# Designed miniproteins, single chains, continued (3): the designs that were tried, part 3

Each design is a single chain, and the fold is of that chain. pLDDT is the mean over its residues in the fold that is shown.

## One batch from the design tools (miniprotein)

Design m8072
Fold by ESMFold2-Fast:
Structure m8072 (fold): chain A 103 residues (1-103)
Amino acid sequence: MEIVTKVFTFNLAAGKTQRVKLTNNSKETQTVEVSVQRVADGEGLSIYVGPPTPENLFDSGPNGGAVSIKLEPGDTILTISGDKAGEYKVVLKAPKSVTAELL
């Protein structure tokens, strides 16, 4: 299966969230890698990525990181929460059968 990289950039005010809708158009469970980084100078951010559950908390650390998410057929919503105002970049690596859109 061909893997496609999708990139989104968006601005958040402090204490606000950005949602991303992932749609798995296949009949099989697909795995997506998600990474989120703050474009500004990177101090002290906390980011919650994946379904809005404690298990999907992304702690960016100094180097950032990626989380792997399994998507069942249909729609999955990711919630990204920024503690600080700024510009954020989301990188998604997904099979071609997965589409993504900012909500």
Scores: mean pLDDT 69

Design m8073
Fold by ESMFold2-Fast:
Structure m8073 (fold): chain A 85 residues (1-85)
Amino acid sequence: MSYLELLQQLGEEVQRFIKLMNEVLSKLDKLTEEQKVKFAEALSKMLEVEDLMLSPKTVTPEQLQEALQKVQDAIKILEEVLKSL
């Protein structure tokens, strides 16, 4: 995968995460404590991605792939929370 292709995929996955995050937030009062912990875990993964992308250090293709994996893991957590509602 090229650097530009990784950046494009990362951007698309971040947009998907935001959509799912807003859906979970709209149902926050219906979440169990266990589901809230899972939601917090997903948010924590996204904060790690933000830190990586905003870092003044040179971003490598390996770091982009790591970021993409973290976003995908966060999305999976949000999808599981929404399915259990």
Scores: mean pLDDT 81

Design m8074
Fold by ESMFold2-Fast:
Structure m8074 (fold): chain A 80 residues (1-80)
Amino acid sequence: MAEVEVEVEGMEELAKKDPEAAKEAQRAAARAAMAVEGVEDVIVEGGKITVYAESKEKAEKAAKAAKEAAQKVIDEAKAA
């Protein structure tokens, strides 16, 4: 099992300003990561996303997808 951690920019500010949008960003991250085959678990804690997968390659792919999904929600919330 491999573990990969990534950080999402702006989640801390969003959580203070709009907690509901921050929760949506966290859900988007978890969904995107879990869509990658071989992912065993995803932990989202504020701006930090930790992915556990069968291989480092799969964990890195899932972490990248999760970060991009969360960032999209954060950017959309900032534009509102």
Scores: mean pLDDT 82

Design m8075
Fold by ESMFold2-Fast:
Structure m8075 (fold): chain A 82 residues (1-82)
Amino acid sequence: DFEEVLETLENLGFKFEDSDIPLLEIIFKHFDTDNDGTLSFTEFINLVEALKEADKDGDGFLSRDELVDLLRKMGYQDEDIP
């Protein structure tokens, strides 16, 4: 579940604003290739690695700009990002 993934990311040291949760949901859905609302272990690892690459400062804090940059790298256009 997306909420369980958010809790796991926080336990791994990631931090994000509540206002950026919609961006994280789009990223989650991108890695949920089966669209079943859950991530396999491999899909979850791919998500974590993508978020680590987005965290340019390495501090665990995922800013809106970092999440938007990640979505652009994943093929999303600016008009598709909320």
Scores: mean pLDDT 75

Design m8076
Fold by ESMFold2-Fast:
Structure m8076 (fold): chain A 92 residues (1-92)
Amino acid sequence: GDLGEAIGLVIAGIGIEFEARLLAEKYPEAKEAAEKAREYARKAVEYGLEGMRAATEGDEEKAREYVERAQEYLDKAQEYLKKARELAEKAA
């Protein structure tokens, strides 16, 4: 359901932010892409948390809207994380 989906998006966003932070610190060449991944991951976490809140309040329409927004930002975060990983591999 929407609550479980929102929780999953929050966990995924936290994971991306953590990995992107490490890539930015270790590989200067990856920093710009990693910072973009972190920015979008933070937005995914923000909308995921709002989705969790709406779901617990029984607002199914708002929960779905927030989950969809969180997924859009998570997809962007994953795209930039992939680019950061590729840049880090070339620098290593």
Scores: mean pLDDT 89

Design m8077
Fold by ESMFold2-Fast:
Structure m8077 (fold): chain A 85 residues (1-85)
Amino acid sequence: PVARLEFEFETEEKAKQFAKAVEDEARKLGVEVSVEITGKKVTVEFRGETKARVLAAALQAEAIAKTYGGTVTKPIEVSEEPLVL
């Protein structure tokens, strides 16, 4: 399963700080994370064995984003299959 969401921050520096914090947290939760920064926007994808695990990681990402003043621009979307480009 994959969970994807997007945030926007006041500055690129806050976006980068958030990205690092999310990567550190995902490592602790035992889920894979992919982070893409486009200016002030950060897109986060979590990949894990169960929907519950990726949802938990996504909810923690929302909590961390609030610490850095982030706003949710795309809500949590969960899918059963990995997103492969």
Scores: mean pLDDT 80

Design m8078
Fold by ESMFold2-Fast:
Structure m8078 (fold): chain A 68 residues (1-68)
Amino acid sequence: SRESAYNAFKGFSREQIRQLIAKNFEIEISPEDSVEEIREKVLAARERHNSSTKDETIEGVMEYLRSL
């Protein structure tokens, strides 16, 4: 769920979460990228990798990044 994804990153810094997203989706994240730009990169990576990652999971991660 979106809440589960949000809670999975509790205690992580903004930079740590960005690094985890970059590694897990095999994307390049600039320090200047907005949450929205990161979201677009994640969605594009999901399509490329035929990933079953749910929209709710992605939105939960993005909400957590916006909260930091």
Scores: mean pLDDT 74

Design m8079
Fold by ESMFold2-Fast:
Structure m8079 (fold): chain A 98 residues (1-98)
Amino acid sequence: SSLIEEARRLIREAREAIKRGDLERAIRLLDRALDLIEQALKVATPEDLPELKRLLEEIRRLAMEVLRRTEDKELILRAIALILRSIGLLFDLEQKMK
């Protein structure tokens, strides 16, 4: 899926942005990756589900890393929103895998 490939690229770029301390860029990249994963999940085959789960877990991990590194109120709220959205999508995905 081109959506899965693009999401993977954005997550990789977000990881590099976090390493550089560019937390706002990281959150923007993670927001976009999550939107692509949500779209991919709507058209996913059973074979796509393990990769989508892995990418959602990575988004949550990176958003938590941003949350730990920032004192900026807007970034904190955006990171929390990302974490909550990723948890919701993980729940939906796990129901499809059962």
Scores: mean pLDDT 88

Design m8080
Fold by ESMFold2-Fast:
Structure m8080 (fold): chain A 90 residues (1-90)
Amino acid sequence: SRKEEYAKEVKKAMAVVDSYEPRIRAARTLEEQQALLDELAEALKAATDNKVVAALGVRQAGSIAKQAARSLEERQALEQHVDRLVAEIL
């Protein structure tokens, strides 16, 4: 079914996000977090042909990165970076 196929694609995308989560949380700089999000976006595009699911994965990884952000300015920069990556995927 369409719902079962969608669930499988989401599971693939979340597995990619889960593999990047420790690296994103360990990142010491905004630039390192942004580079990991760029790498994750490419990995998601390779893992699923569903662009909406790939974009969802980037949004989830962006949420993790924002939780690790040390300032409001870093959080805003990460939000803008995630928005750009999502726009490039869709």
Scores: mean pLDDT 87

Design m8081
Fold by ESMFold2-Fast:
Structure m8081 (fold): chain A 73 residues (1-73)
Amino acid sequence: SPREELQLLVLVLTAGSTVFLYQKLVAKNADPSLVEHERNDGLRVVEEAERLARKYNAPEKVLERIRELREQL
């Protein structure tokens, strides 16, 4: 449904933002404990996105984007 598509879009965008922040933290050589904490938070968001994508039978392109985000963590 359009509502489910919007929910997935928002969640995938949120996951993308979290991964982006994690990558910036790594690039700045931030404290290792902070980097690990942000990585774990990113993994949680990505795992929730995967769960909802499967529940809503999302298109393969959405699952591929989520896999790409996971690989960046």
Scores: mean pLDDT 84

Design m8082
Fold by ESMFold2-Fast:
Structure m8082 (fold): chain A 96 residues (1-96)
Amino acid sequence: SAANRRWADLSARYHAEATEKAEQALKEIEKKGYKKVYVIFYDDSPEARERAQKAVEEAKKKGYFPIVLRAAPDPEVMAKLQELVKKGGKAEVFAE
């Protein structure tokens, strides 16, 4: 589908950035002791960006630490994010 092609393209462009951003977020979570994380993925379309921005604002109001990614990070980093979500966080994917 067009969505699968879009996610593959975003992965090619943003995988390294997503991994670095996620690793930095994990370090901040450990240092600050954030208990509630909200992992947000978006396909960088205008509609998805607006929905992701709204989700970030709502997350902050509700005491979540938002992590916003345009691609999946490395599998080991992704596994750590999934464990944090399992412990009382949220995850969501926004697409056009």
Scores: mean pLDDT 82

Design m8083
Fold by ESMFold2-Fast:
Structure m8083 (fold): chain A 76 residues (1-76)
Amino acid sequence: SEVQKLIEELKNSKSAEQAMEVLDKLVDKITPAQQEELTEAIRSSKASTSQIMQFAVANAARLTPAFLLALAEAIS
């Protein structure tokens, strides 16, 4: 699926910039069933904790509870 391809791209990101671009593409696509997979992909990505926190603040109105939990767990 498109979502699975984006999650794999995030997990194998070559730069923080690429990781953040892919994360933005995923914001409207993640379901609760994919939360843990998203968390692990973020942890494996090149995105820094600071970038993840700034993304969460900037996109708070767009984030589902599942996406917000994935971001929070990834930086814990």
Scores: mean pLDDT 84

Design m8084
Fold by ESMFold2-Fast:
Structure m8084 (fold): chain A 94 residues (1-94)
Amino acid sequence: SEEELKKAFLKGAEELKALIESDPRMPEALKKAFTERLDEIEAKLRAGEISPEEALLEASRLLQELGDQLRDSEPELARFLHLFGRLLEHEARR
């Protein structure tokens, strides 16, 4: 259901923020930028401005951007972030 997908997204977003904030490979400025942008996606979803599927697509784009920024410094982490972003995009289009 849409309500269950919304709840799952919000819980997943909080867990993802905690994982990003705790990762020592991640620059502090990128942690802050990621958390602030994910907070904006969550706020739009809570306000009904976007659907859960649209929230997944925005989160996918955010993860892909983060991966791009880390490509040269942390290529393994960048590859994981790109893969996770693609999986979220696939789920949103299902």
Scores: mean pLDDT 87

Design m8085
Fold by ESMFold2-Fast:
Structure m8085 (fold): chain A 94 residues (1-94)
Amino acid sequence: SYAEKIIKELEEKRDELIALMVKRGVSEADAQALIDAIIESLKTKDILPLLKTVRRLGRDVAEAFLEAAKEVLSKETYLDIKSMIDFALRLLGE
């Protein structure tokens, strides 16, 4: 499935994404939690795991992820995940 392709790329690039997020001041635990929430939302086809995690961790963590993702992920995967995060942020009034 299309979601499986995105999940595979996130898992392959997980350590590099975490390293870049940590460089931007995000804790390793928070970086891991956001990536896990994106994967869970993709697996369940439900925005709620991502929405709950973005609400807890905040916009700065989401922005640090998007900057890392833009550098590390393919453009197609980046744009799809960006759409999910942008949607979650809009639902939170951010």
Scores: mean pLDDT 90

Design m8086
Fold by ESMFold2-Fast:
Structure m8086 (fold): chain A 81 residues (1-81)
Amino acid sequence: MRVEVTRLSDTTVKVRVVVDAPAKDEAALEPEEQAAIEELKAYVEENNLVLVDRRVLYASATEYDPDAHIHAELELTFEAP
C-alpha cells in the first residue's frame, strides 16, 4: 500500500491511496487499508482538515486467474475549515 499527500493550496490537500494485493489473498487488503485510514485520520486531525470528496480512480477485478491482483486507487480531497 502507498499513501501520497499533495498540497494543492494553503487550504486544500489531496491524498492518493494505492492498494495492490493478490486477488486470492483478500485478507491482506484489510490490514493495509486499515493502516492507511489510521494514518489519514492522524494527519487530518493534526492539520484541522475536513474530507470534502472521495473518488475511486482505478479498480481492477481479476476473477478466475490464480495470479490475479486487485489494484485500487482512492483519491481523497481535504479542505481547511
Scores: mean pLDDT 63

Design m8087
Fold by ESMFold2-Fast:
Structure m8087 (fold): chain A 60 residues (1-60)
Amino acid sequence: DDFLNKLPEESKQTLSNLKQQTDNLFAQGGDKKAEAEKLQQQLNALETTLNKLLERYAKL
């Protein structure tokens, strides 16, 4: 239980860090923009997955 409770918090921190990195890549523009767009799509997918996992963990 304690381990599973920590996973969502660590995932949220990871998403926050990735979001900052994505914003930095967008600021650089040029060749980095395509990579930033891929990261943004991955962040959106992870956010959706985390919401589902949080629902599941709440039932443990």
Scores: mean pLDDT 68

Design m8088
Fold by ESMFold2-Fast:
Structure m8088 (fold): chain A 81 residues (1-81)
Amino acid sequence: MQSKIDQASQKAYDLAYELSKTHTPKEAKKLTLKKVYEESPLVKQAMENLEAGKPTAFDLELIRAVNKAIDAGIAEAQAAK
């Protein structure tokens, strides 16, 4: 059973891993964040709530989990070389 946070994190990890094959770690992170924001309604809503000054605990946890997954995907791609 996967939570909504786990699902978003998995997508962020997979995308960061793939982008890390052709980009620097900094570029891969920037591109993954942009893509996840554009393609994930949950992440987009969380970021919009944060900008409006009304983030929920779920929004903050989701953003944190996605960032962690991106960093993990980049690290794994570097280790696989």
Scores: mean pLDDT 80

Design m8089
Fold by ESMFold2-Fast:
Structure m8089 (fold): chain A 92 residues (1-92)
Amino acid sequence: GVELSPEEIAELEAEVRRLLAELAKLPPKERRVIELRVIIDRKLEIARSQKGKEQEALEQLIKDLEKSAELFKEGDPELAKVLKEKIEELKK
């Protein structure tokens, strides 16, 4: 687990959102899907490290992933599908 300040968490979440938006501008590639999965797994580790705020952090992660899926749905439907599948895994 990693202990981060609320400001550091907010900055990291903003960076993840920006990175996902930038990835949508690139041609679809399998390695991009792998990179996305690694980013999501890292965010899960951070969310799980938030003592007393794990649920709030997870809910925010799900919300951010849902927004990213909407951004990709027309430009990169394969990435949107991967995000949707990961969201369903997180809700279980």
Scores: mean pLDDT 69

Design m8090
Fold by ESMFold2-Fast:
Structure m8090 (fold): chain A 90 residues (1-90)
Amino acid sequence: SHKERIGKELLERAVEVGKELYEALKESSGEAREELEKAAQELDAVFQEIGDRLQDPSLTEEEAEELKEEFERAVEEFRRKVEEIKKKAE
């Protein structure tokens, strides 16, 4: 139940970040779009890893909360990259 709750919270967060990416992609072209797509792929890889770790039946509630923190750190790093890409574009 606790792990399912965290999984749901992370999924809702991923949808929010996906909307931000969609808006950024709409306003980008050429090299900037390619860099955004690469950043999105890197973030997706982190999301997949965290999702897999949440499926471990030995994972404690405390470790699940730590995974949530890792997820948020990955989101902030992604947002930082998006800002840098936008600044370089124009």
Scores: mean pLDDT 79

Design m8091
Fold by ESMFold2-Fast:
Structure m8091 (fold): chain A 63 residues (1-63)
Amino acid sequence: SPEERAREMAQGMEDGIVALAETVAKLTNVSKSDAEKLLKKAKKNGKKLGEWFYKKVLDSLQK
């Protein structure tokens, strides 16, 4: 269903943001503490982006 697909894509967005943050931390050789802070923010922001996308799809399907 469109809702099921949207949920799957939302999770992919969250996972992608986290993977990008891990890559950036590695390439910039930041401290372990700074890398952990970056990953924590990436998880929060990725979840927010995924939830926003999911709601947009649901709103589109309701109208």
Scores: mean pLDDT 82

Design m8092
Fold by ESMFold2-Fast:
Order: sequence, then structure tokens, then C-alpha cells
Structure m8092 (fold): chain A 79 residues (1-79)
Amino acid sequence: SMSAEELEELLKAGDYDTLIKILLEEGDVVGAGTVKLYLMLKEGVPLEEIIEALRELGVPEEDIKAFEEAYEKLLKELE
């Protein structure tokens, strides 16, 4: 399983495609989904499209729901 240190090194290098590929090959779907989420948020992709992309990667619905709730709370606090 990929360690947090290995994830940080790949994130620092900006090699997100390689990071996502490695995580998927290791079966870390949640980790791969987290990287994909970060990229899509950075690109300004709408939340609905991000959720669909996470679902297509096989991220569990419970993790998708937790993200959605956290995002809604953040937006409410910024208003």
C-alpha cells in the first residue's frame, strides 16, 4: 500500500497522472479518488461532475457523501 510520504513526494512533483495510476494498480481507489478530486477542484469542475468522476473510479458512496457534506459546510462558513 502506498505510504503518505510517497503520496507527498508525487504531489510535490506534480505528477498526478502517475500517482492516480499507481494508486489504482495497488487497489487504493479512495486514494486515487482523492487525487482526482483535488485536480478537478483546481480546474473548477462543478461538484456534480466531480461526484460522477469519483463514482466511475469506484470510490465508495459513503466517502463521496462525506466529501459532499464537508464541501457544503465549507461553502456555508465562507458566506
Scores: mean pLDDT 74

Design m8093
Fold by ESMFold2-Fast:
Structure m8093 (fold): chain A 91 residues (1-91)
Amino acid sequence: MSAEAQRYREEAIDGTRRAAEGGLKGDATVATGGALRAIGSALSGELSGALSKEAAEKMREGAGRATLGGIAGDEEAARRGIEETERGAEE
């Protein structure tokens, strides 16, 4: 992987984990900040050509699932969202 692609992947994963954790704790600011970081990093990676459209889409879907699952108090959905973001990052 290029250093740029790796950075976008790492930021998407970190943002997704933060969004899930913030949501589960009821911290809307942390959940929102994590989600924006994850989605923004995946989108920027796609637009810059550092990430494939497929990888970026999977990371955005994972981030959304993790954030919404966290906010809903659904630990399993939050965990699956993180795993989906991680799988997107490995592509």
Scores: mean pLDDT 82

Design m8094
Fold by ESMFold2-Fast:
Structure m8094 (fold): chain A 81 residues (1-81)
Amino acid sequence: VSQETLDLEVEVALVEIQIAIAKKYMDKYPEESIKLLRKAIEDLRRVIERAKAAGNTPVYRDAQRLLEEAEKLLKEAEKKL
């Protein structure tokens, strides 16, 4: 495992935690959850581009899946405002 691969995997793991926190608190704190989800989406778009450039297919697939989940949750959170 290269350092770049590990760095990308750690960034994906951190974004998964952000999405999980946003999902847990979305009903009670929709504005804060929206902020977390928007940050997660921005971070994931950067991870996707870096993974694509590096040819890291597993990280690319994981980041794409998380991006779809975060975008879906963002729409749900916005409906709670």
Scores: mean pLDDT 86

Design m8095
Fold by ESMFold2-Fast:
Structure m8095 (fold): chain A 88 residues (1-88)
Amino acid sequence: EAREVLLREAERFRELARRSRLVTDRLIAQDAAEILEEAARSGDVEGALREMERLLRSAQAALKQGIASEETVRALEEAVRRLREALE
């Protein structure tokens, strides 16, 4: 169910934010969790997907600059994949 996917992915990002040593990783993970938690309240899975895809592009740019980790980018890629599956 879409809401369960949103909340599970939000918790993954809360965990990532807690354990991340890079400030940029923590901020990206916090933003991702907030997007997913808000979508779980509103039911707007399509809106969450669009916001997460935008955040993923920002995270990929930060990775190329050496200020974000591969782990954070992979977490966002996985979340985007799961949200796309939830919309099918």
Scores: mean pLDDT 87

Design m8096
Fold by ESMFold2-Fast:
Parts: C-alpha cells; structure tokens; sequence
Structure m8096 (fold): chain A 91 residues (1-91)
C-alpha cells in the first residue's frame, strides 16, 4: 500500500511535474492543465493518479469528478472512465 502511494507520487512528479496535496489542489491543477492545452486523456490520467495518491473514497471521488464536470474540465465519458480505472486499481 505504501509502495503504491510512492509509485503514484513518482509518476505524477515525473510525468506532470505536479503532486497535489488536497482535493482543492487537484481541481486547481486540472484547471491549469486545461488552460495549458493538455489533452482530456492526460487530464483524466492525472486526476486518477491524484485521487489514488490522496486515498479518496468513492463518495469523495464522485464529488470531485462532479465538480470537474460542472467546471467543464472533463466530460461524462471521462468521469465514467476515471471511476472505472479507480475500481480496477482496488482489485
């Protein structure tokens, strides 16, 4: 479990140069990524890894994804794909 968190942290740092410390920071960083022209796939990957790193439960995940959808930062298809990826990670 600790190894998985350190691996997610390393992936976020190496690929995105960004490691969120809170749910609010995920939202701010995703907004900045969208403004910088990052693809929806990269935003979705960053969001998934960040939620795993912070250990968000399903309710917290859904709340964050609903907020990202409300802000126009992801699509309904992205929200579904992220939730499916998070469920697969729990296996």
Amino acid sequence: EKEKLELMKKLLEERYGRIPKSVEEILELVKKMAEEGESLSEISRFTTLSMILLGLNKEEQEKLLDKLLEEGLITENSRKAILEALEEFKK
Scores: mean pLDDT 79

Design m8097
Fold by ESMFold2-Fast:
Order: C-alpha cells, then structure tokens, then sequence
Structure m8097 (fold): chain A 60 residues (1-60)
C-alpha cells in the first residue's frame, strides 16, 4: 500500500540522516536505514503486508 511505502521512505531517510551525522558513510548508512525501516514497519504492519507493499512498488 502507498501508506507503507511513504512511511518506509520517511523512516529510511530520517535514519540515514542520523547515521551520516554520526559519521557513518552514506552507503553503509543507507543499508542500515533500509534494514531499520523494514524492521519498524514489520512491527507495525506485519511482515506479509510490508513484503507485499515493497513488491508492488518494485513492479510498478
């Protein structure tokens, strides 16, 4: 769903900025932020809903 994708992007961007501010290289920060966003959304919406939303975005 659009809501999950929008929240995913927000969480990933916020966490990337936090890690970069702490001195983490952008590529590593992006990977860690992606993992963090997926874990947070999985806690909120469940793994199946998150996996489905990300799959739909990738195929769009």
Amino acid sequence: SAEIIEEYGRLADERTDELVAQGVPLDEASRQADKFAREELTKKYGKDAVDRALEEQRRS
Scores: mean pLDDT 82

Design m8098
Fold by ESMFold2-Fast:
Structure m8098 (fold): chain A 90 residues (1-90)
Amino acid sequence: MSDEEKGEKIVEEFKKKAKKIVEEAKEKAKKTGDISEIHKAYEEIRKLEDEAAEKLEQLSDEVRQKALLEMKKIRDEVLEELNEIYDELL
């Protein structure tokens, strides 16, 4: 498997897991009214990002930079979605 394919898989895995965290937090927060579920989701996404970044360090600089930029876009999107849910609960 090429470095490019490895980077793409790491980003795709991050995206899938991050979106799952958001969906689960959204359901739990709406069901319980507990904003701590949103805070837990922020922490889980941060840990997931750090784990993915560590895996990317083994790849070429060009692939790593491209993957990190793509992950940042995904992170910004999922955090924006969590912020919308947080605002709805206030």
Scores: mean pLDDT 83

Design m8099
Fold by ESMFold2-Fast:
Structure m8099 (fold): chain A 80 residues (1-80)
Amino acid sequence: GEKVSLVIIGKDGSSIVLNAILLSKEGDEFLVKIEDEEDLKILKEILKKQGIKSETNVFKVKGELKGDTIITNIENISPA
């Protein structure tokens, strides 16, 4: 998988940047793996605030790929 930066924009306009591995892409849909345990913990806590529980480190992301950066909104992330 390719190393990418995952930029997640919250509903309040705040953003976080996590390190991810791009596993696959199909148009504007990406499958990413979060290997860093602290980054994974941050993402799981953000998703939990949206009512989403995740026991996986692999996520489906709908967004835009610009170079090595995937830009998405928090509502466009789900567990794989």
Scores: mean pLDDT 85

Design m8100
Fold by ESMFold2-Fast:
Structure m8100 (fold): chain A 84 residues (1-84)
Amino acid sequence: MLERARRLVEEARRALEAGDSRRATRLAMEAIRLASRVASPEAVDLVLEALRIIQESGVTDLSPKEAAEIVGAALRTIGDVLDR
């Protein structure tokens, strides 16, 4: 799970560097979803990097549902680490 999230972050960064902001955002969102299932400091780092990629992509057409899903996953990852 965590290794897959890390690879998605790496692929998202490459998509962003290639100018594919939509693909970068989609891959970063998937990385956040996967990382949020792991209660570890490494998972928090991956979520923060994925959020940075989404911010750098400049995608302004995220639905309120997608935005809420991203925030919810990030908060869950932080909460899981604090509970350990």
Scores: mean pLDDT 72

Design m8101
Fold by ESMFold2-Fast:
Structure m8101 (fold): chain A 87 residues (1-87)
Amino acid sequence: SPSVIEVLETMAKVLEKLYEETGDEIIKEAYELIKKTREELQNASEEEKKKLLDELIKRLRELAKKAPPEVQTLLGIVAGELRKLKE
């Protein structure tokens, strides 16, 4: 199974490509948030990782409410995968 870092890298790349195609600022906010969280995870303790992932899941769900349908579905999948990897 891919690591949390690999999942975040893949999702950031997919969202960045969608931003290039759409110009949607919510997509940009989502991939920037994922990239920031990925950087913070590189040096985080296990307890800090849990908090970072919980905050990311929460923020992605809030962004999904405002996102285009394709991005809403993708952000929902990402949030679900991150929750499963946290368990």
Scores: mean pLDDT 81

Design m8102
Fold by ESMFold2-Fast:
Structure m8102 (fold): chain A 91 residues (1-91)
Amino acid sequence: MTVELTVTAEVFQDGELVGTVTVKATISSDEDELAAAKELAEGILEVLPESGEVELVISGKAGDEEGSQTYRAEAKELREKLEKWIKLIKE
């Protein structure tokens, strides 16, 4: 099975858009899913502020599925969470 994935992450701070990351991938295996997710996480890390509260809006489309999730977090804590997650998938 092959699925075209498009995920967009938008980072807001104090109501202003400070960064956008878009990942487009063809998913045919678990490895493809992990690679796409890692690319998204690495992209988010590049656009995250060093401190302060941020709002992260992740919107995704995969085949017939689409969704959006909003996360509000301290930028430093979100950075640590993403870095730990990336490290865990490095097998």
Scores: mean pLDDT 79

Design m8103
Fold by ESMFold2-Fast:
Order: structure tokens, then C-alpha cells, then sequence
Structure m8103 (fold): chain A 87 residues (1-87)
């Protein structure tokens, strides 16, 4: 299952990167809000890793966060308004 989780993670990361590029063309402020959300999510994952969370827990949480980020990115494109994602 690890290889499939990594493949899904990579796919979601690429999809989010492309959405972010499109948002940045339309509204740089909305793109900044999503980038800040991504940074906070990565920071929280790092803290959980230091606290002893399992690799499987971290991978599942990362996937869920990337899915939330993708939905927020789609909303930002539709509305032109900044969106934030809670980890």
C-alpha cells in the first residue's frame, strides 16, 4: 500500500501545483493564502512526526490535507477569494 499512497500523494501534489499556478495568474493574494495553508500543514505534519506519529498516520494525514487543499484551490478559482485550509 505504501507505493500506492506515494503515487496518490505525488498526483495530488502535481494537481495542486497546477491549480495554484492558475490561481496566481488570476489572483496572487488568493494564491498566497493557499501557500500559507500549505506551509502550516507541512509544519503540523513535522510536529506530529517529532511527537512519534507513525509513517502510515503521517501519509494518510498528508493525503487528506492535499485533498482539502485541492478543494480550497478550486473554490478560490471559482470565487476569486482567498481560501484557507485547516489541517
Amino acid sequence: MREKLIEEHDRLAEENAELLKEIAKKNPEAAKALQESLGEGQRKLGEMYKAGASEEELEELALEFLRKLKEAAKKALETGKPQKVEF
Scores: mean pLDDT 78

Design m8104
Fold by ESMFold2-Fast:
Structure m8104 (fold): chain A 93 residues (1-93)
Amino acid sequence: MLEERLAEYRELAARGDAEAQALLGWLLAQQGKYDEAIEWLERAAAQGSAGAQALLGVVYASQGKYDEAKEWYERALALDPSDEATRALLESL
């Protein structure tokens, strides 16, 4: 169930797994827990996860924080310039 999945990802994320941190952040954002989602995504982004940086942009944009969303999309594109999906999201702001 979702609660069991969240417990598993929280354990992996607490151990420093960047992919688990990004996935946990995404799942929390889908539950509307944006502040907690941002904390986990920032940890993954700090480890150099372009995916987490792009997801931070999505979370900030969903809150109407377009300046913050733009900064994170630009950071994600700096790490992965070929990410057409993130570029489209930045252009849609």
Scores: mean pLDDT 83

Design m8105
Fold by ESMFold2-Fast:
Structure m8105 (fold): chain A 97 residues (1-97)
Amino acid sequence: SRQEETLKESLKADLEAAKEAIKRLKDGLEGKRELSLGEIIGLALIGIGAIFGGELALRLYKEGKVSKEVEELGKEAVKAGEEAVKLALEALKKYFG
């Protein structure tokens, strides 16, 4: 459906944003890049968004409203979002702890 295709594209965007957030946070933690407080908070919020979108997709799949492909994207988005949030908390501790 049109709504399922929109959800797939949103989840793909959230997943790619979370992957980029992970890379930026890892570069900061390795000293390859300086991270501001505002940047770390923004990257954490990207991770939270990916978790929310992924969990919503998993719920819709359990209700029979979306395909298995959306469930798999949702699982990947949750996993990437959780990693981004974890790394953001590590960065906050390193720079401001």
Scores: mean pLDDT 88

